# Ledger of designs, part 67: designed miniproteins, single chains, continued (4)

Each design is a single chain, and the fold is of that chain. pLDDT is the mean over its residues in the fold that is shown.

## One batch from the design tools (miniprotein)

Design m14315
Fold by ESMFold2-Fast:
Structure m14315 (fold): chain A 61 residues (1-61)
Amino acid sequence: SVEEIKQRMLEIAKKYAEELEKVREHGKKTGDQQKMEDEIRKIRSKATEELFKLNEELEKA
């Protein structure tokens, strides 16, 4: 259902937001900007792929 898909999207967004916060916090402590940016890019890529798939399902519903 549309409601289930939307709930899944919110859950995924929350999980990846928390992962991004952890990476940024760690980056502030280490000062390794390149490593931080690389990790953020990887996390954003994963989030985008998962949300894109759910959005496709939502548009078909």
Scores: mean pLDDT 83

Design m14316
Fold by ESMFold2-Fast:
Structure m14316 (fold): chain A 75 residues (1-75)
Amino acid sequence: AGALEEERKRLEEEFRRKASEIAGLPLAPDDTSLAEVYNRAMKAITDPEKKKELLKLTYEILTKISLLDSKIKLG
């Protein structure tokens, strides 16, 4: 249903926004892969604590997206 797809897109947008904030740079608005966003942010970040924040954020967002993907595929 559209609501689950919209929530998934919102999670991706939240990740891009927060990753950009942690990295201190704007990410491309057409970035569609969370892995690409993660890799770009990790390359830009020099502070080890900020890298830990990004890793935690990535884990949380991927877990939520995985649950949504399961719901989308099943019904």
Scores: mean pLDDT 74

Design m14317
Fold by ESMFold2-Fast:
Structure m14317 (fold): chain A 83 residues (1-83)
Amino acid sequence: KKEEIEKLGKETIERLREIAEEERGELQAQSLVALHEAEKAVKLALEDIEKGAEILRKIAESAQNPRMSEVLREAAEKLEELG
């Protein structure tokens, strides 16, 4: 399970980073903030999968970029399946 959480985390952060790099201006800045918050949530999920998933869902709800929101929501759902 830890290896699965780590793999999901790496894949999620990579996808979020690509999305943020494709944006410009204010939307890029907001996407980078969401990316940074997601990195912390992914690290937390390695010790507390339920809490990590909860934080990812909250980041998805507040994300201004719908592409970021979709990736974050998908990651939270997959973490819930692993818990």
Scores: mean pLDDT 83

Design m14318
Fold by ESMFold2-Fast:
Formats: structure tokens, sequence, C-alpha cells
Structure m14318 (fold): chain A 106 residues (1-106)
């Protein structure tokens, strides 16, 4: 189960990177970096377990540091950027659905 270790290593690194970005460049820079990494993962034809964990770790910190309204806006922007970059339609639709649900909580 090397994939479980790769995923958890990625997750830990993602959390650490997000925290470091907030501490050195601020929340907006971390949000943009998280979006860029999410789009990169969404357009990768062969994403690794590490890459999935890394993006999930970034997303966790993004979820903790932002209110539901801000998360909704971030997910909409990520969905638009992912669509423009050629991500799978199902991935883009999932992000837009998540954004709509988060907006209801704001």
Amino acid sequence: MDDIKAYTDGFSDGVKTAKALIDTQGLAAMQQYTRDQTVKLATDPNPSAYDQGYVDGLALVNGIENDPGTLSENNEATAEQSAKAGAKPAWVESLRESSAELRKLA
C-alpha cells in the first residue's frame, strides 16, 4: 500500500506548504496557489497519489482559513480556470456544485 504512504506524505506536505504561504505571503497567495495546483491536478492525465494528497492538504487549510462564501467564490474561480485548462467536465461540474452548496451556507 505504497499509495497510502504517498497520499499521506503529499497531504502533510500540502498542509505545511499552505501554512508557510500564509505566514510568508498571506491568505490570498495561498488561495491562488491552491487553485493553480488544483487545476494542474485536474488536467494531469496520470496524477499520482502524492499529488492528490498534496492538493487535498492545501484544500483542507483553505477550508479552515476561509468562510463558506469565500470558499464558494474560490471554487467557482477554480472551476472556470480548470475548464479553460481542459479539465474533465465531471471535475468542473463537481467544483461548481460544491461552490453552489457552500454559497447556501454563507
Scores: mean pLDDT 82

Design m14319
Fold by ESMFold2-Fast:
Structure m14319 (fold): chain A 61 residues (1-61)
Amino acid sequence: MSAAEVAAAVGVHDITRAGEEKGKPEEAARVVALVRELAAAGHSPAEIGRAARQAVKELGL
């Protein structure tokens, strides 16, 4: 799926790993869910990447 490939390209795997390393797997899962929701809603890769990076900062990942 193009949406899943876009999610991978914006660093979803790195976000998940950071959550595991920092003891915040639920926060990382929330960022991954946000990425999937935005991709399903038809948001652009740039919009998805921006939202994911902001959420990562806010959640301390």
Scores: mean pLDDT 73

Design m14320
Fold by ESMFold2-Fast:
Structure m14320 (fold): chain A 62 residues (1-62)
Amino acid sequence: MVEELRQALEELNRNRLPASALPATPLAQERADVILYTAEKLIEIGDEIDEELAKKKAEEAK
């Protein structure tokens, strides 16, 4: 699942045309920042969930 988030970030960075080709808008930069921040948060939450799931599976196995 982390792979999908990383690919989405890569696509956004690739779709950002050079400032020399298109005028950079503050809105486009704000969108990129929000997506990066959200992706980092989701990755952290995913790691925590994985740790909790590992603990639960160990308890279920007894």
Scores: mean pLDDT 66

Design m14321
Fold by ESMFold2-Fast:
Structure m14321 (fold): chain A 118 residues (1-118)
Amino acid sequence: MAEIQELLDKAYAAVEAGDFATAAEYLAKARALLESTPLSPQERQTFTLQLAALEWLVRRKRAPSALERELYDLAEQYVRELSPEEVEEVLANALGDDFDPTLPEVLILERAVRRVFA
């Protein structure tokens, strides 16, 4: 009981700090404990509702900041003139062994431009 509540409290503190990755990790741990911990039906329902509410809050607060939104809109404007295959070819050729397809396209394109044209 106390362990589940402590994880939920830590998740909320992480959300208030803007650390949504850490918040998601604490919520995952709370869910695992909730499934494995012997609880009364009332306690289980109470923790399930708290967990669902915090998962919703994390999802909602993960909306990009105004600055990140502007950067994504700029990246979309530059990428629109290239097919997905042309983007991948340009990025792979510009970055070589440093090509990381998990990075946001805006960061990859910025790094590629700096390497090719700097």
Scores: mean pLDDT 63

Design m14322
Fold by ESMFold2-Fast:
Parts: sequence; structure tokens; C-alpha cells
Structure m14322 (fold): chain A 94 residues (1-94)
Amino acid sequence: SRQDLLQLTQNVRIQVQGNTVIISFTLDAPADQALQLAQQIASYLRDQLQAAGFQIQSVDVQTRGRHARITFTMANAAQAQAAAAYLQSLLDSV
């Protein structure tokens, strides 16, 4: 399942900056696959956030080698804080 992609993530960190939620991690995969895998993970996490009622304005995915950074821009700072807590719970369940 797409949830199984989360098992490829190592050293996951979630940060909130204003109305943005930033998820950074290292992928247990070859660097040439990192962007595609990070995009699939971002899509899964976006779907989970939207199903939970969060309003997402934009999603940005960046990779450098095996390091990935996903930035979710939320409707407001309160949604960013709540979304970060939700994502932490989701990632801790894997």
C-alpha cells in the first residue's frame, strides 16, 4: 500500500513555520529514485490531510541525494499546527 512507503523514511522531522508544515527525512532508497518516492509520499500524506479535513493551498517536494523535504502550505497557522500534530501521529503509527 502507499502507507508502506513511509517505512522507507528515516530520521523524520516535522517543523511548523507560520502557515507551512515542513517534513524532512532520508529515504532508504537509491538517490535516483528519491524524487519519485518523495512525490508519492507527499501525495499520500496530502490525501490523508485532506481526508482529515485540512485545507492545503500548495505542496512542494524537493530532494537532494537521498534527503527529501515536503512543504505543505496550509490555509492558516492554526491549521499548520494541527496538521503537523496529525502527521506526527500518522508517521508514528508506522
Scores: mean pLDDT 88

Design m14323
Fold by ESMFold2-Fast:
Structure m14323 (fold): chain A 83 residues (1-83)
Amino acid sequence: MISLEAGKKELQDLLNDLEQTKRLYEEKGDKSMAEELQKKAEEVQGLIDLTKNPQKAIEEFQSRYTQLKSLAYEVWIEVERLN
């Protein structure tokens, strides 16, 4: 299981990757994909915000972190589609 601090760092890195990918789609004029990436970034931010409450966060964070690992894979696939 991932610690809150290590997971928070990975989520911050994922958030940055999502924002960069969103900018690429905005520059290409793909507003639909940019909006989808914005929603995904909001989900990542929500999980980061969860880490601010350590008393309730650990089990909920670990469960949701597993779901966000799937999101990171989707971002990687979208980058591949740009090639």
Scores: mean pLDDT 70

Design m14324
Fold by ESMFold2-Fast:
Structure m14324 (fold): chain A 70 residues (1-70)
Amino acid sequence: LEDLTEVPKSVAEARKSRGLTAAAEYLGISVSFLFLLLREKGLLTKELVDALNKDPEAAAKELLERLKTV
């Protein structure tokens, strides 16, 4: 498995992202729901995907705080 950080462009690509899958599990939501929510809010960036792949729990906590303020 290669740690290539790509911004997912579809639900299928999001399901292949280790960080997004782990963050969705941590938040208790589906990967598809998380992907659509991030895309709608304009939060789906390379930097976010990198952070999620590095530490999904910490990045998910930060993301949850950002979502509460929008």
Scores: mean pLDDT 73

Design m14325
Fold by ESMFold2-Fast:
Structure m14325 (fold): chain A 92 residues (1-92)
Amino acid sequence: PPPPRVTLSPSSITVKEGEPVTFSWSTSGSTPTSYTAEVYDAQGNLVASASSTENSVTFPSAPPAGDYTVQVTATSAGGSSVSRGSTLTVTP
């Protein structure tokens, strides 16, 4: 089967430092077994990750103020695919 496709929505999110942030997504193609959400800082360092079997994940506390990129990887019997990055802006 073809690998799943993941669309992360919205493409840009702004939150305050320390507040909860929720990412949601939709999938097409093969049915995923799991999802991994990853948050990267402006330097490309992984600062947070979470796994989910649902089409959303909530980080209970936003990372320190700065600009981040979020991507979601869906895994299924047809392989894995990565969403296009969404921008996360964290304010103090």
Scores: mean pLDDT 78

Design m14326
Fold by ESMFold2-Fast:
Structure m14326 (fold): chain A 80 residues (1-80)
Amino acid sequence: SLAEQKLKELEALTQEAIATLQAQYQATGDPKYLALAQQVEQKFQALKQRVARGNTPSLLPEYEAFKKELEELIAQAKAA
């Protein structure tokens, strides 16, 4: 339940990050934004798979770290 709620929050943030990066690619033509979008998607899928295998307290630090990375990435991309 709690892990499912956290995953949904992280999924929404991941989708926002990908959309922001894709918009920057359209504006700049810089392929780094596509690479970042792919990396973000891969990291989210890896975390989702780990949650599916079993929920452990060790996932909380990874969730928080990835959430901060996504928030920073969105802010940086919007500032560019």
Scores: mean pLDDT 81

Design m14327
Fold by ESMFold2-Fast:
Structure m14327 (fold): chain A 74 residues (1-74)
Amino acid sequence: MSAAELRAEALAALRAGDVRTAARLFAEYLAKTKSTSIEITGLAMAILAEAVEQGDDETVELVTKALKEFEARE
């Protein structure tokens, strides 16, 4: 699956209310993407907001860890 496909699948999962699947696909997307911080931040904030509303602390931790690992890249 390409970075673009991973992003599309993450958005589809988020729209379906499947925040855990959205977060996992987003983490894989971060591993492959060359996207700007703005694009990444928008999707990350949407997933985090949904995870917080659902009380899914594991998903919040997953997204936060993936973002921190991405930001550590140069």
Scores: mean pLDDT 76

Design m14328
Fold by ESMFold2-Fast:
Structure m14328 (fold): chain A 78 residues (1-78)
Amino acid sequence: MEIPKETLDWVARVLSGYDPTYVDARGRVGVYAVSPADAAAEGLSAEQMRDLANQARVAARRQGLGPYAAAIEEALKR
């Protein structure tokens, strides 16, 4: 599957600059992750979301960003 360069740049930016204390305008921590609703607004399909989530989780683990990986899993359960 093809993931747009802008999406990969977004993921890389989040993973390299992820702030565990970051809170979105709705008071949710780690919402940079990949909720299906947010991905749909960015034009991503469910399959692209799954691939992106797997790539982001692997990269987050390598960088020691466990809370980010957990946030992705939580967002995908919606």
Scores: mean pLDDT 53

Design m14329
Fold by ESMFold2-Fast:
Structure m14329 (fold): chain A 74 residues (1-74)
Amino acid sequence: MNAFYIKILQDLLAEYQRAMALVKDDPAKQAEIKKIVSDTVVQLSDMYSNGESESKMKAALDATKKKIDAIIAS
C-alpha cells in the first residue's frame, strides 16, 4: 500500500474532525461537510487506482479544505 495515499487519507480525516468540531451546533453544515469528505475519499481512491501523481492528490485535498472552510465561514 502506498504510504503517501495512507498519509493523505489521514490528513483528510484530521480535516474532517477539525471541521465537525467547528460546526458541532449546525446539522446542515455537518451534512454538507460529510458529503464533501465522502466525495473526496472516492476521488482520492480513484486517483490512486489510476496512478495519478502525489501533487494532483495533494491539490484535490487542498481543494476540499477550501470547500470546507467556505462552509464553516457561511
Scores: mean pLDDT 86

Design m14330
Fold by ESMFold2-Fast:
Structure m14330 (fold): chain A 57 residues (1-57)
Amino acid sequence: SAAERRREEERRRYRELGILYAMLGYMDKAREYFRAAGEDLTDEQMIQLAQDLIKSL
């Protein structure tokens, strides 16, 4: 549905922001955005995602 697609796009955007803030070292801000995306991640998991993204660039 349109509402389901919108929620998926919103979650993806929050996840992208979470990864970005983790890359910058703003872990509290990164955690807020991952939680908004529906993910409860540890600092280690957030750092791993940021590192994985950097390596894939």
Scores: mean pLDDT 84

Design m14331
Fold by ESMFold2-Fast:
Structure m14331 (fold): chain A 118 residues (1-118)
Amino acid sequence: EPEPIFRTGLRVTADGRAESVDLPEPPPEDWVVIEGEKGVLTPEDLRALSEAFRKAAELARQGATPEEVVKALKDILEKKGVKNFPTIAVRKDATPEEIARFFEALADTLEGLARLQA
């Protein structure tokens, strides 16, 4: 069975709410992890996260490593004052294209959810 290369604590409820929750499974010790806070994500949080994830995808396409992408993402979120975000774990051998596609997909999802909650 192919193992996932990414894990996220993002949960979308049937009521269209987004929440940061614990990862269903703990990531392996050699994965790169950005720890988020558990809680409800506001439309403002979702928009800020979407923008940050798009920047993370761009860095990955420019050849940044998983560790560099995760560090940059954390710095962007801190500068934007975003305290609530889902925990994200990335396998160290993930390719730039896989990292970029993952963060682009997350950004699109979060932007869509923000529009539904507005």
Scores: mean pLDDT 79

Design m14332
Fold by ESMFold2-Fast:
Structure m14332 (fold): chain A 85 residues (1-85)
Amino acid sequence: SPAPSREEVKERLAQAVLEAAKDPQKTQEMIDELQKNLGESDISAVNSMLDVLRLALAQAPPELKAALQQLIDLVEQSLAEAKKK
């Protein structure tokens, strides 16, 4: 099979995030993992994560938007802090 494009990978990850966001326990686990791992991630990885989360937010039903926005806010805060040093 041909290798998936970067856009196809982002779409698959966005769908995985949407499915996880339906489960409050998995949403909390994602928040905890992001907080733990963001300090070790490079700026490129953090930007890719933001793209996936924003894509998921655009596709999200209203009930999931608050949780996804919280994840986006955490990633954006970490990125801003990494840029300031």
Scores: mean pLDDT 73

Design m14333
Fold by ESMFold2-Fast:
Structure m14333 (fold): chain A 80 residues (1-80)
Amino acid sequence: SRAREIVIETLRELGIDPEKLSEEELELLVEYVEHGTGSQEEIEELSEKTGLPKEKIREIFFRATVELGMELIREGVEKL
């Protein structure tokens, strides 16, 4: 999954070791990046489930959603 690769790269850029997260925690972050709204409730739930600070969850969401959006734009341009 491309979204999964972007999330893993974002974790590394933020100094978070992706290997410290379980497969379920990684899938939860990927789902959040693909379909989440960035609401306070989602951030709190993800922080509790992953053990990552709320600040880092917000930063993951921002960076990963921007990168995913940019790749979709680039792919769309290349297919036109």
Scores: mean pLDDT 78

Design m14334
Fold by ESMFold2-Fast:
Structure m14334 (fold): chain A 75 residues (1-75)
Amino acid sequence: AQIVTARDQRGEEVVLAVTKEGDKAYLEVVEGGSLLGKVFLTGASQVAVGSTVIGELLEDGKLTGELVGFYITEE
C-alpha cells in the first residue's frame, strides 16, 4: 500500500495507507488524527502532494454519507 502524510479537516497530522480494491480506492488512517476507520475516495480525487482529497467515511463496511477531506503533505 502507498503511505502518505496528510492533514485532516481539523488540521491534525495523519498517516494514511492508500489501497486499491478493484476499481475503488480507499484511505485508512494508520497513525494520528481523530478519524477511526476507512474512507472511500470519491470522484476524480488523486492522492498527490499538495492536493486535497475527499472521501466518504465507511462504518462496518458501509458508506455513511459523511464526507472527510485530507490535504496531502508528503508521499
Scores: mean pLDDT 74

Design m14335
Fold by ESMFold2-Fast:
Structure m14335 (fold): chain A 68 residues (1-68)
Amino acid sequence: SMEEIAENLYKMIAELARDLMERRGASEEQVLARARTMVAWFRKTNPEIPEELFEEVERRLEAEIRAW
């Protein structure tokens, strides 16, 4: 389902973002930039998926990363 695709994308990027911050010492700004770039690549390669779904994933990631 679209919900499963969104959840899996969110989880994958969130795990990578956490790894960047915890293991590589990346700044919040660097991690946010990387997360945005990853969502943008998925958006580009999956044009059949609604834009609103990618926007929701991006907003969720930003909120979570900023809360860390």
Scores: mean pLDDT 80

Design m14336
Fold by ESMFold2-Fast:
Structure m14336 (fold): chain A 54 residues (1-54)
Amino acid sequence: SMLDEIRQEAIEEAHRWLDERLAQLPPTPMAEAEATLQFLLEYYRIFERKLAEA
């Protein structure tokens, strides 16, 4: 479905963001946890954007 397609695209884009963010942070559990929380927000932002453009 279109919704599944948008979800997949948003997840892939959010993962690219997370990889880039983690590369900029110290390799600590706290930094990874904070980046993971931000990843969820970034995923939602991308998902909403893609829905609006659909």
Scores: mean pLDDT 83

Design m14337
Fold by ESMFold2-Fast:
Order: structure tokens, then C-alpha cells, then sequence
Structure m14337 (fold): chain A 98 residues (1-98)
């Protein structure tokens, strides 16, 4: 199920297994799974292939800029998730995406 896939991907993300976390979610349509997949690809240093909407592209850009140490006024990410991504706090990211 999508929920079982999300839990598996969240555990892989917590372990720093970014490429594997992204691969579990590669065909997901769940918004949390899309965020996790794209964030995991960015953390792995991999190109992201699946921003299909303007909103998804904006979220991807916001996450990429945060990881690059740039100042961002997020439109779609919560302030708590922004700070967790900035800190690379995998435990907190997992908590917020559950």
C-alpha cells in the first residue's frame, strides 16, 4: 500500500539511505511521498526527474535552495519542515512527513 511504502521510505530516509528512499517512492502520487522522493533525490545529489506541476516544481526549488544555504520565503513548505531540512534533521523530517 502507499502508506506501507511511505513508512518504508521514511525509515530509509532516517537511516541516510537517500537513493533507496527515493526509489521506493518513484511512482507515488501521495503529496507526502512526492516531497520525500524529491527531497531524498536532492540529499543524494541526484537529478530530480518528476516535478510535473507548478506547485511540485516550486516545492522542489524551495527544498534545493534551502539545502544550498539560500534564504527562502516558502510558499508551500511549513516553517517547521523548512528548518528541519535546513538542519538536515532526518528524525524531525520523518516526524513531520508521517
Amino acid sequence: SDEERLERALELLRQGRYREAAEVMKDTKDPRGVILRNLAYLLAGEPVFTAISKEEAQVLLEMALILAGKEVTPKYLSPELVEAIRARDLERIVELLR
Scores: mean pLDDT 82

Design m14338
Fold by ESMFold2-Fast:
Structure m14338 (fold): chain A 63 residues (1-63)
Amino acid sequence: MSMEQRLSQLLGDFVRQNRNATPEDFDKLVAELTEKLKGLGLNEEDATSIARVVVQAVLDRTE
């Protein structure tokens, strides 16, 4: 399975798991997603950047 497919699946699972997240959870969710993305082989800078964007999108969808 390609990295793109693994990344898409991981992000989809993360969004589903955290759809009720609140703004207070931002830092914890960014740290959690960053570690998962690093597990896929992403460097810390790229993983953190992607994590911040994804977590922000999750929070925006929950109001």
Scores: mean pLDDT 78

Design m14339
Fold by ESMFold2-Fast:
Structure m14339 (fold): chain A 63 residues (1-63)
Amino acid sequence: SAEEAVQGIRDLVDELIKKGYSKEKILEFVEGAVRGAVASGELTPEQAERILEELKKEIDEKL
């Protein structure tokens, strides 16, 4: 589901932060994960755009 896909991406962000990845590298992984979710049909392009903006803001606030 869209909610499960988003939660999976949020969990990925938290793990990458814990492992000491740079903001730039975390954003690269997140963009790839969101594109993958659109390709698999878990997210629409419109959902992906909103989620990417939210995740970029959250990453900016944490790093």
Scores: mean pLDDT 82

Design m14340
Fold by ESMFold2-Fast:
Structure m14340 (fold): chain A 117 residues (1-117)
Amino acid sequence: TSQQSFFVSEFLTVAANTPSLDLSNVTPTPDLLALSEEELWKLFRASVIDANVQLGLADICQALQLPQSTINKHYEKATEAAKEAAKCLLALGEQETVKQAQALADLARQERPELVI
C-alpha cells in the first residue's frame, strides 16, 4: 500500500510537469484488462519510473543548453510513458486519479501559454 501510494504521487508529479499530456482519449487495451491487479500495478510503476527518467533527461538537456528538438524528444517519451501509466490506472478503476492527473497537466499548460501553438 505505501509503495503504491508513493507511485501514485509520483504519477501526479509527472502530470504536473508534462503540459502536453492529454488523457482525454486514453483507453485501456483488451490485453491490459486481462491482467491481474498485481500485474497492472507493476506495469504502472514501470511506466511512472520511465516517465520520471525521461523528464529528468529533458531537464539535463535543458541545463546543458542542447537543441529544443533534443529536449522535446525526452518530453515526448515522458508523455508516452505517462499515457501508459494512465491506461493501467483506468484498467484498475482508478479513473479519479487519471482525472486529477489531467487537471494538473492542464494547470501546467496554463503556466506555459507560449507552448500552445
Scores: mean pLDDT 86

Design m14341
Fold by ESMFold2-Fast:
Structure m14341 (fold): chain A 69 residues (1-69)
Amino acid sequence: MSLALLQAAADGDIEALKELVRLTPEDQLHLLLGFVRAYAPESLYEAIESILNSDDASQQKLLDAIDAV
């Protein structure tokens, strides 16, 4: 994962956050929860947590949730 993308996403760049989701393997999407909890608004964290705890969690669902915020 790119340090530059992590820094941009931490600074509030939504496109950088979406790129991190695209680059993260499906089995590692849960690692994004720690990052989002630390740097993203609580509403976005709650949406992502809900999706990742569902039986049908996917990169596309996360991207759609980020676009909705």
Scores: mean pLDDT 73

Design m14342
Fold by ESMFold2-Fast:
Structure m14342 (fold): chain A 83 residues (1-83)
Amino acid sequence: SIEEIVERVVRRLREEGLSEENIAEAAMLLRSMMLMVERGSVSVEEALAAFEEALRSDPRFSEEERRIMLRLFREGLAELEAR
């Protein structure tokens, strides 16, 4: 289920025009967040807040790319919680 959600998010990130390097980084971060939420180590809200802070400090991402990533990551995590 996690890999299916990650594959869908990756396709949407590619449609939004992100580079393959940024897509690969985003996929790794999403997998990490989903695994932490699944294990009960963090809530969805905690994972998104930590990710948003990390993105603000990373010069590889534009503000528009950060907004797109946060939106799609929120959608992916919501799909994970839907069982």
Scores: mean pLDDT 79

Design m14343
Fold by ESMFold2-Fast:
Structure m14343 (fold): chain A 116 residues (1-116)
Amino acid sequence: MEKKIKELEEEIKKKSEELQALLDKLAEAKKNGSSDVRDLSIKSLELAVEKLRLLAEYYRLLGREELAKEYEEAAALTQQALDALRKGDFSLASQLVTQSVGVVIRAIGIEVDEEL
């Protein structure tokens, strides 16, 4: 179990770094009016779904079922945003991303309250 937890921590860190690099490229593409904005947005959401699913698995292994459920909900909302974006529904994609971020903030609040 400890080895699996460390492997998940390393994967989450790696996916976080990859996501940040994609978000930086997306910001640059938006500034330059690049045709890559849509493709980079899709890749960013794909990586965000993977990261959120890894977080859910990580907290499940720690016995933190409530946190695991929150991250699974965030992953599902992000997947729906990805599907909306692929269909060209930018308004729905943006709304679903906002909802997913709200779930993540709620999950972080649960983590902080347990440390107090």
Scores: mean pLDDT 83

Design m14344
Fold by ESMFold2-Fast:
Structure m14344 (fold): chain A 108 residues (1-108)
Amino acid sequence: SVTVTESGGGTVAEGGSVTLTAVASEPVEGFAWLRETASGGFVALAGGGQGNPATAGDRAVGSVSGTTATLTLTNLTAEDTATYYALASPADGGPVSWGPGTQVTVSA
């Protein structure tokens, strides 16, 4: 089974930038990034090489290279305070694997 590790996050100043990184233990077809909502649901942000997801506006950019995915959030606001999850789709067609989640807190 694919294991996903995540890094980045923490407390970041409003107007700043943060890059989240996910690494899969095995080859993948792609990655997706989800933001957890206050109601406990999830909103898709980015996956593979391009992203201007409606939920994060023009400030979120996703990138994938091999088994590594990044999500860069720029011009951070209080609305960006959330737990972010990376999801890996295995190259062998197995089930999607979830990362453990990375907390981002935006401080004024």
Scores: mean pLDDT 76

Design m14345
Fold by ESMFold2-Fast:
Structure m14345 (fold): chain A 76 residues (1-76)
Amino acid sequence: MEEKYQKILERSTKEFDELERQMAGDKKGSKVAQSGRDSVQQTVDYGLQKGLPSSVVEEKVDKIVDKTREEVERIK
């Protein structure tokens, strides 16, 4: 379970790092990406605390990543 949570965090971190590279020097884009990272970390922490299945946490994290990408796309 914890290893699967680590994979979810690693994948989402990579996605956010890519978004921040695409928005290099854009303070608004960086803030949106950071908000997404914070939301993912909070979701994983709550999932661990409540003993949620990794699949449920992954689905929630994917929605946060998708929302963050949509917000970044609107800034571009």
Scores: mean pLDDT 80

Design m14346
Fold by ESMFold2-Fast:
Structure m14346 (fold): chain A 75 residues (1-75)
Amino acid sequence: VERAKEHAKKKAEEIAEKYGKEAGEKLLKLSEEAIRRTVELATPLVEAGRISREEFEDGMLEEIDEIAAKVEAES
């Protein structure tokens, strides 16, 4: 979760530099919502051993990258 949050901050800073503060804030907000939903859905699966912590974290990073691409396209 912390790794995903730091990745989201880094992407938000990169987008803010290119497209302005509002674009960075939008990315950060969407990423925080995505992380929260993923944690709620995936935590039982990790605890049951159906997915690894590493797979879960990598999935969150990928989702943040998709959000960044969408915000960039809309900016």
Scores: mean pLDDT 77

Design m14347
Fold by ESMFold2-Fast:
Structure m14347 (fold): chain A 97 residues (1-97)
Amino acid sequence: SMRNEANKLIDEVAWLEENLDNLSPEEAQSRLDALFERFTQLASKLDPMDLVKVLMTFIALSTELYVKAKQTGDRRYEELAKRTNALLDQIVRELRS
């Protein structure tokens, strides 16, 4: 079911958020890119409630990336957060069209 696919994605995004302190920016980027590719494939197939839940989970991750950037001073985390927000904005715009 599409709900099961949404829940798997949410769990993997939450795992990445919880484990940011144990990952390099490069490892975080690689994992984030894979999660976004999967979300892009699923977004048009999800019901609105599951879509919102996935979006909120990525927004939470983006917030933690900004926090990580501030704590470490490493701009690569800020770049990942900005990339995350830009892609989420694009997905939302495409779904409204």
Scores: mean pLDDT 84

Design m14348
Fold by ESMFold2-Fast:
Structure m14348 (fold): chain A 64 residues (1-64)
Amino acid sequence: MEEEKKLEEEMVEKLTEAARLRREEAVAAGLPASAGVSVFNPKDLSPKEAKEKAEKVLEEERKK
């Protein structure tokens, strides 16, 4: 369904943003960029759940 594709696209965008912020945070702290990267398993997560997790990472970053 089209809404499912939209969720997948939003998930990818939010994960990309979250990974970028985490990478910048790690570099600013003097850590390797890889330290800011989290791995998610698509088998464990629906697109909606993955998007929500990425959104939480972005929100946590904004609180700092």
Scores: mean pLDDT 61

Design m14349
Fold by ESMFold2-Fast:
Structure m14349 (fold): chain A 88 residues (1-88)
Amino acid sequence: KKEKQEALRKASELARQAAEAARNGDYDTAVKLLNEALDVLSKVPEEAGPVMIALVIAKQGAERGDFDGAAETAEYAAKVLEEIANKL
């Protein structure tokens, strides 16, 4: 299960970086990092399915210019991903 834990932790870190980019108004970086997090999580959909929905919402928020909402959602998703990884 180490590969799944690594994927979840990597996605968590990417989501945290995306939240920071969104708070700074860096749209391109935030969307890129959210896409990278979603790509990593596509390898572990059973564990991360509900959190992937949150990351999609964060990405859509950033695409609409709601950077504060995108940052808050991405940060929450990062926290949940880390908690899931720690429970595996």
Scores: mean pLDDT 82

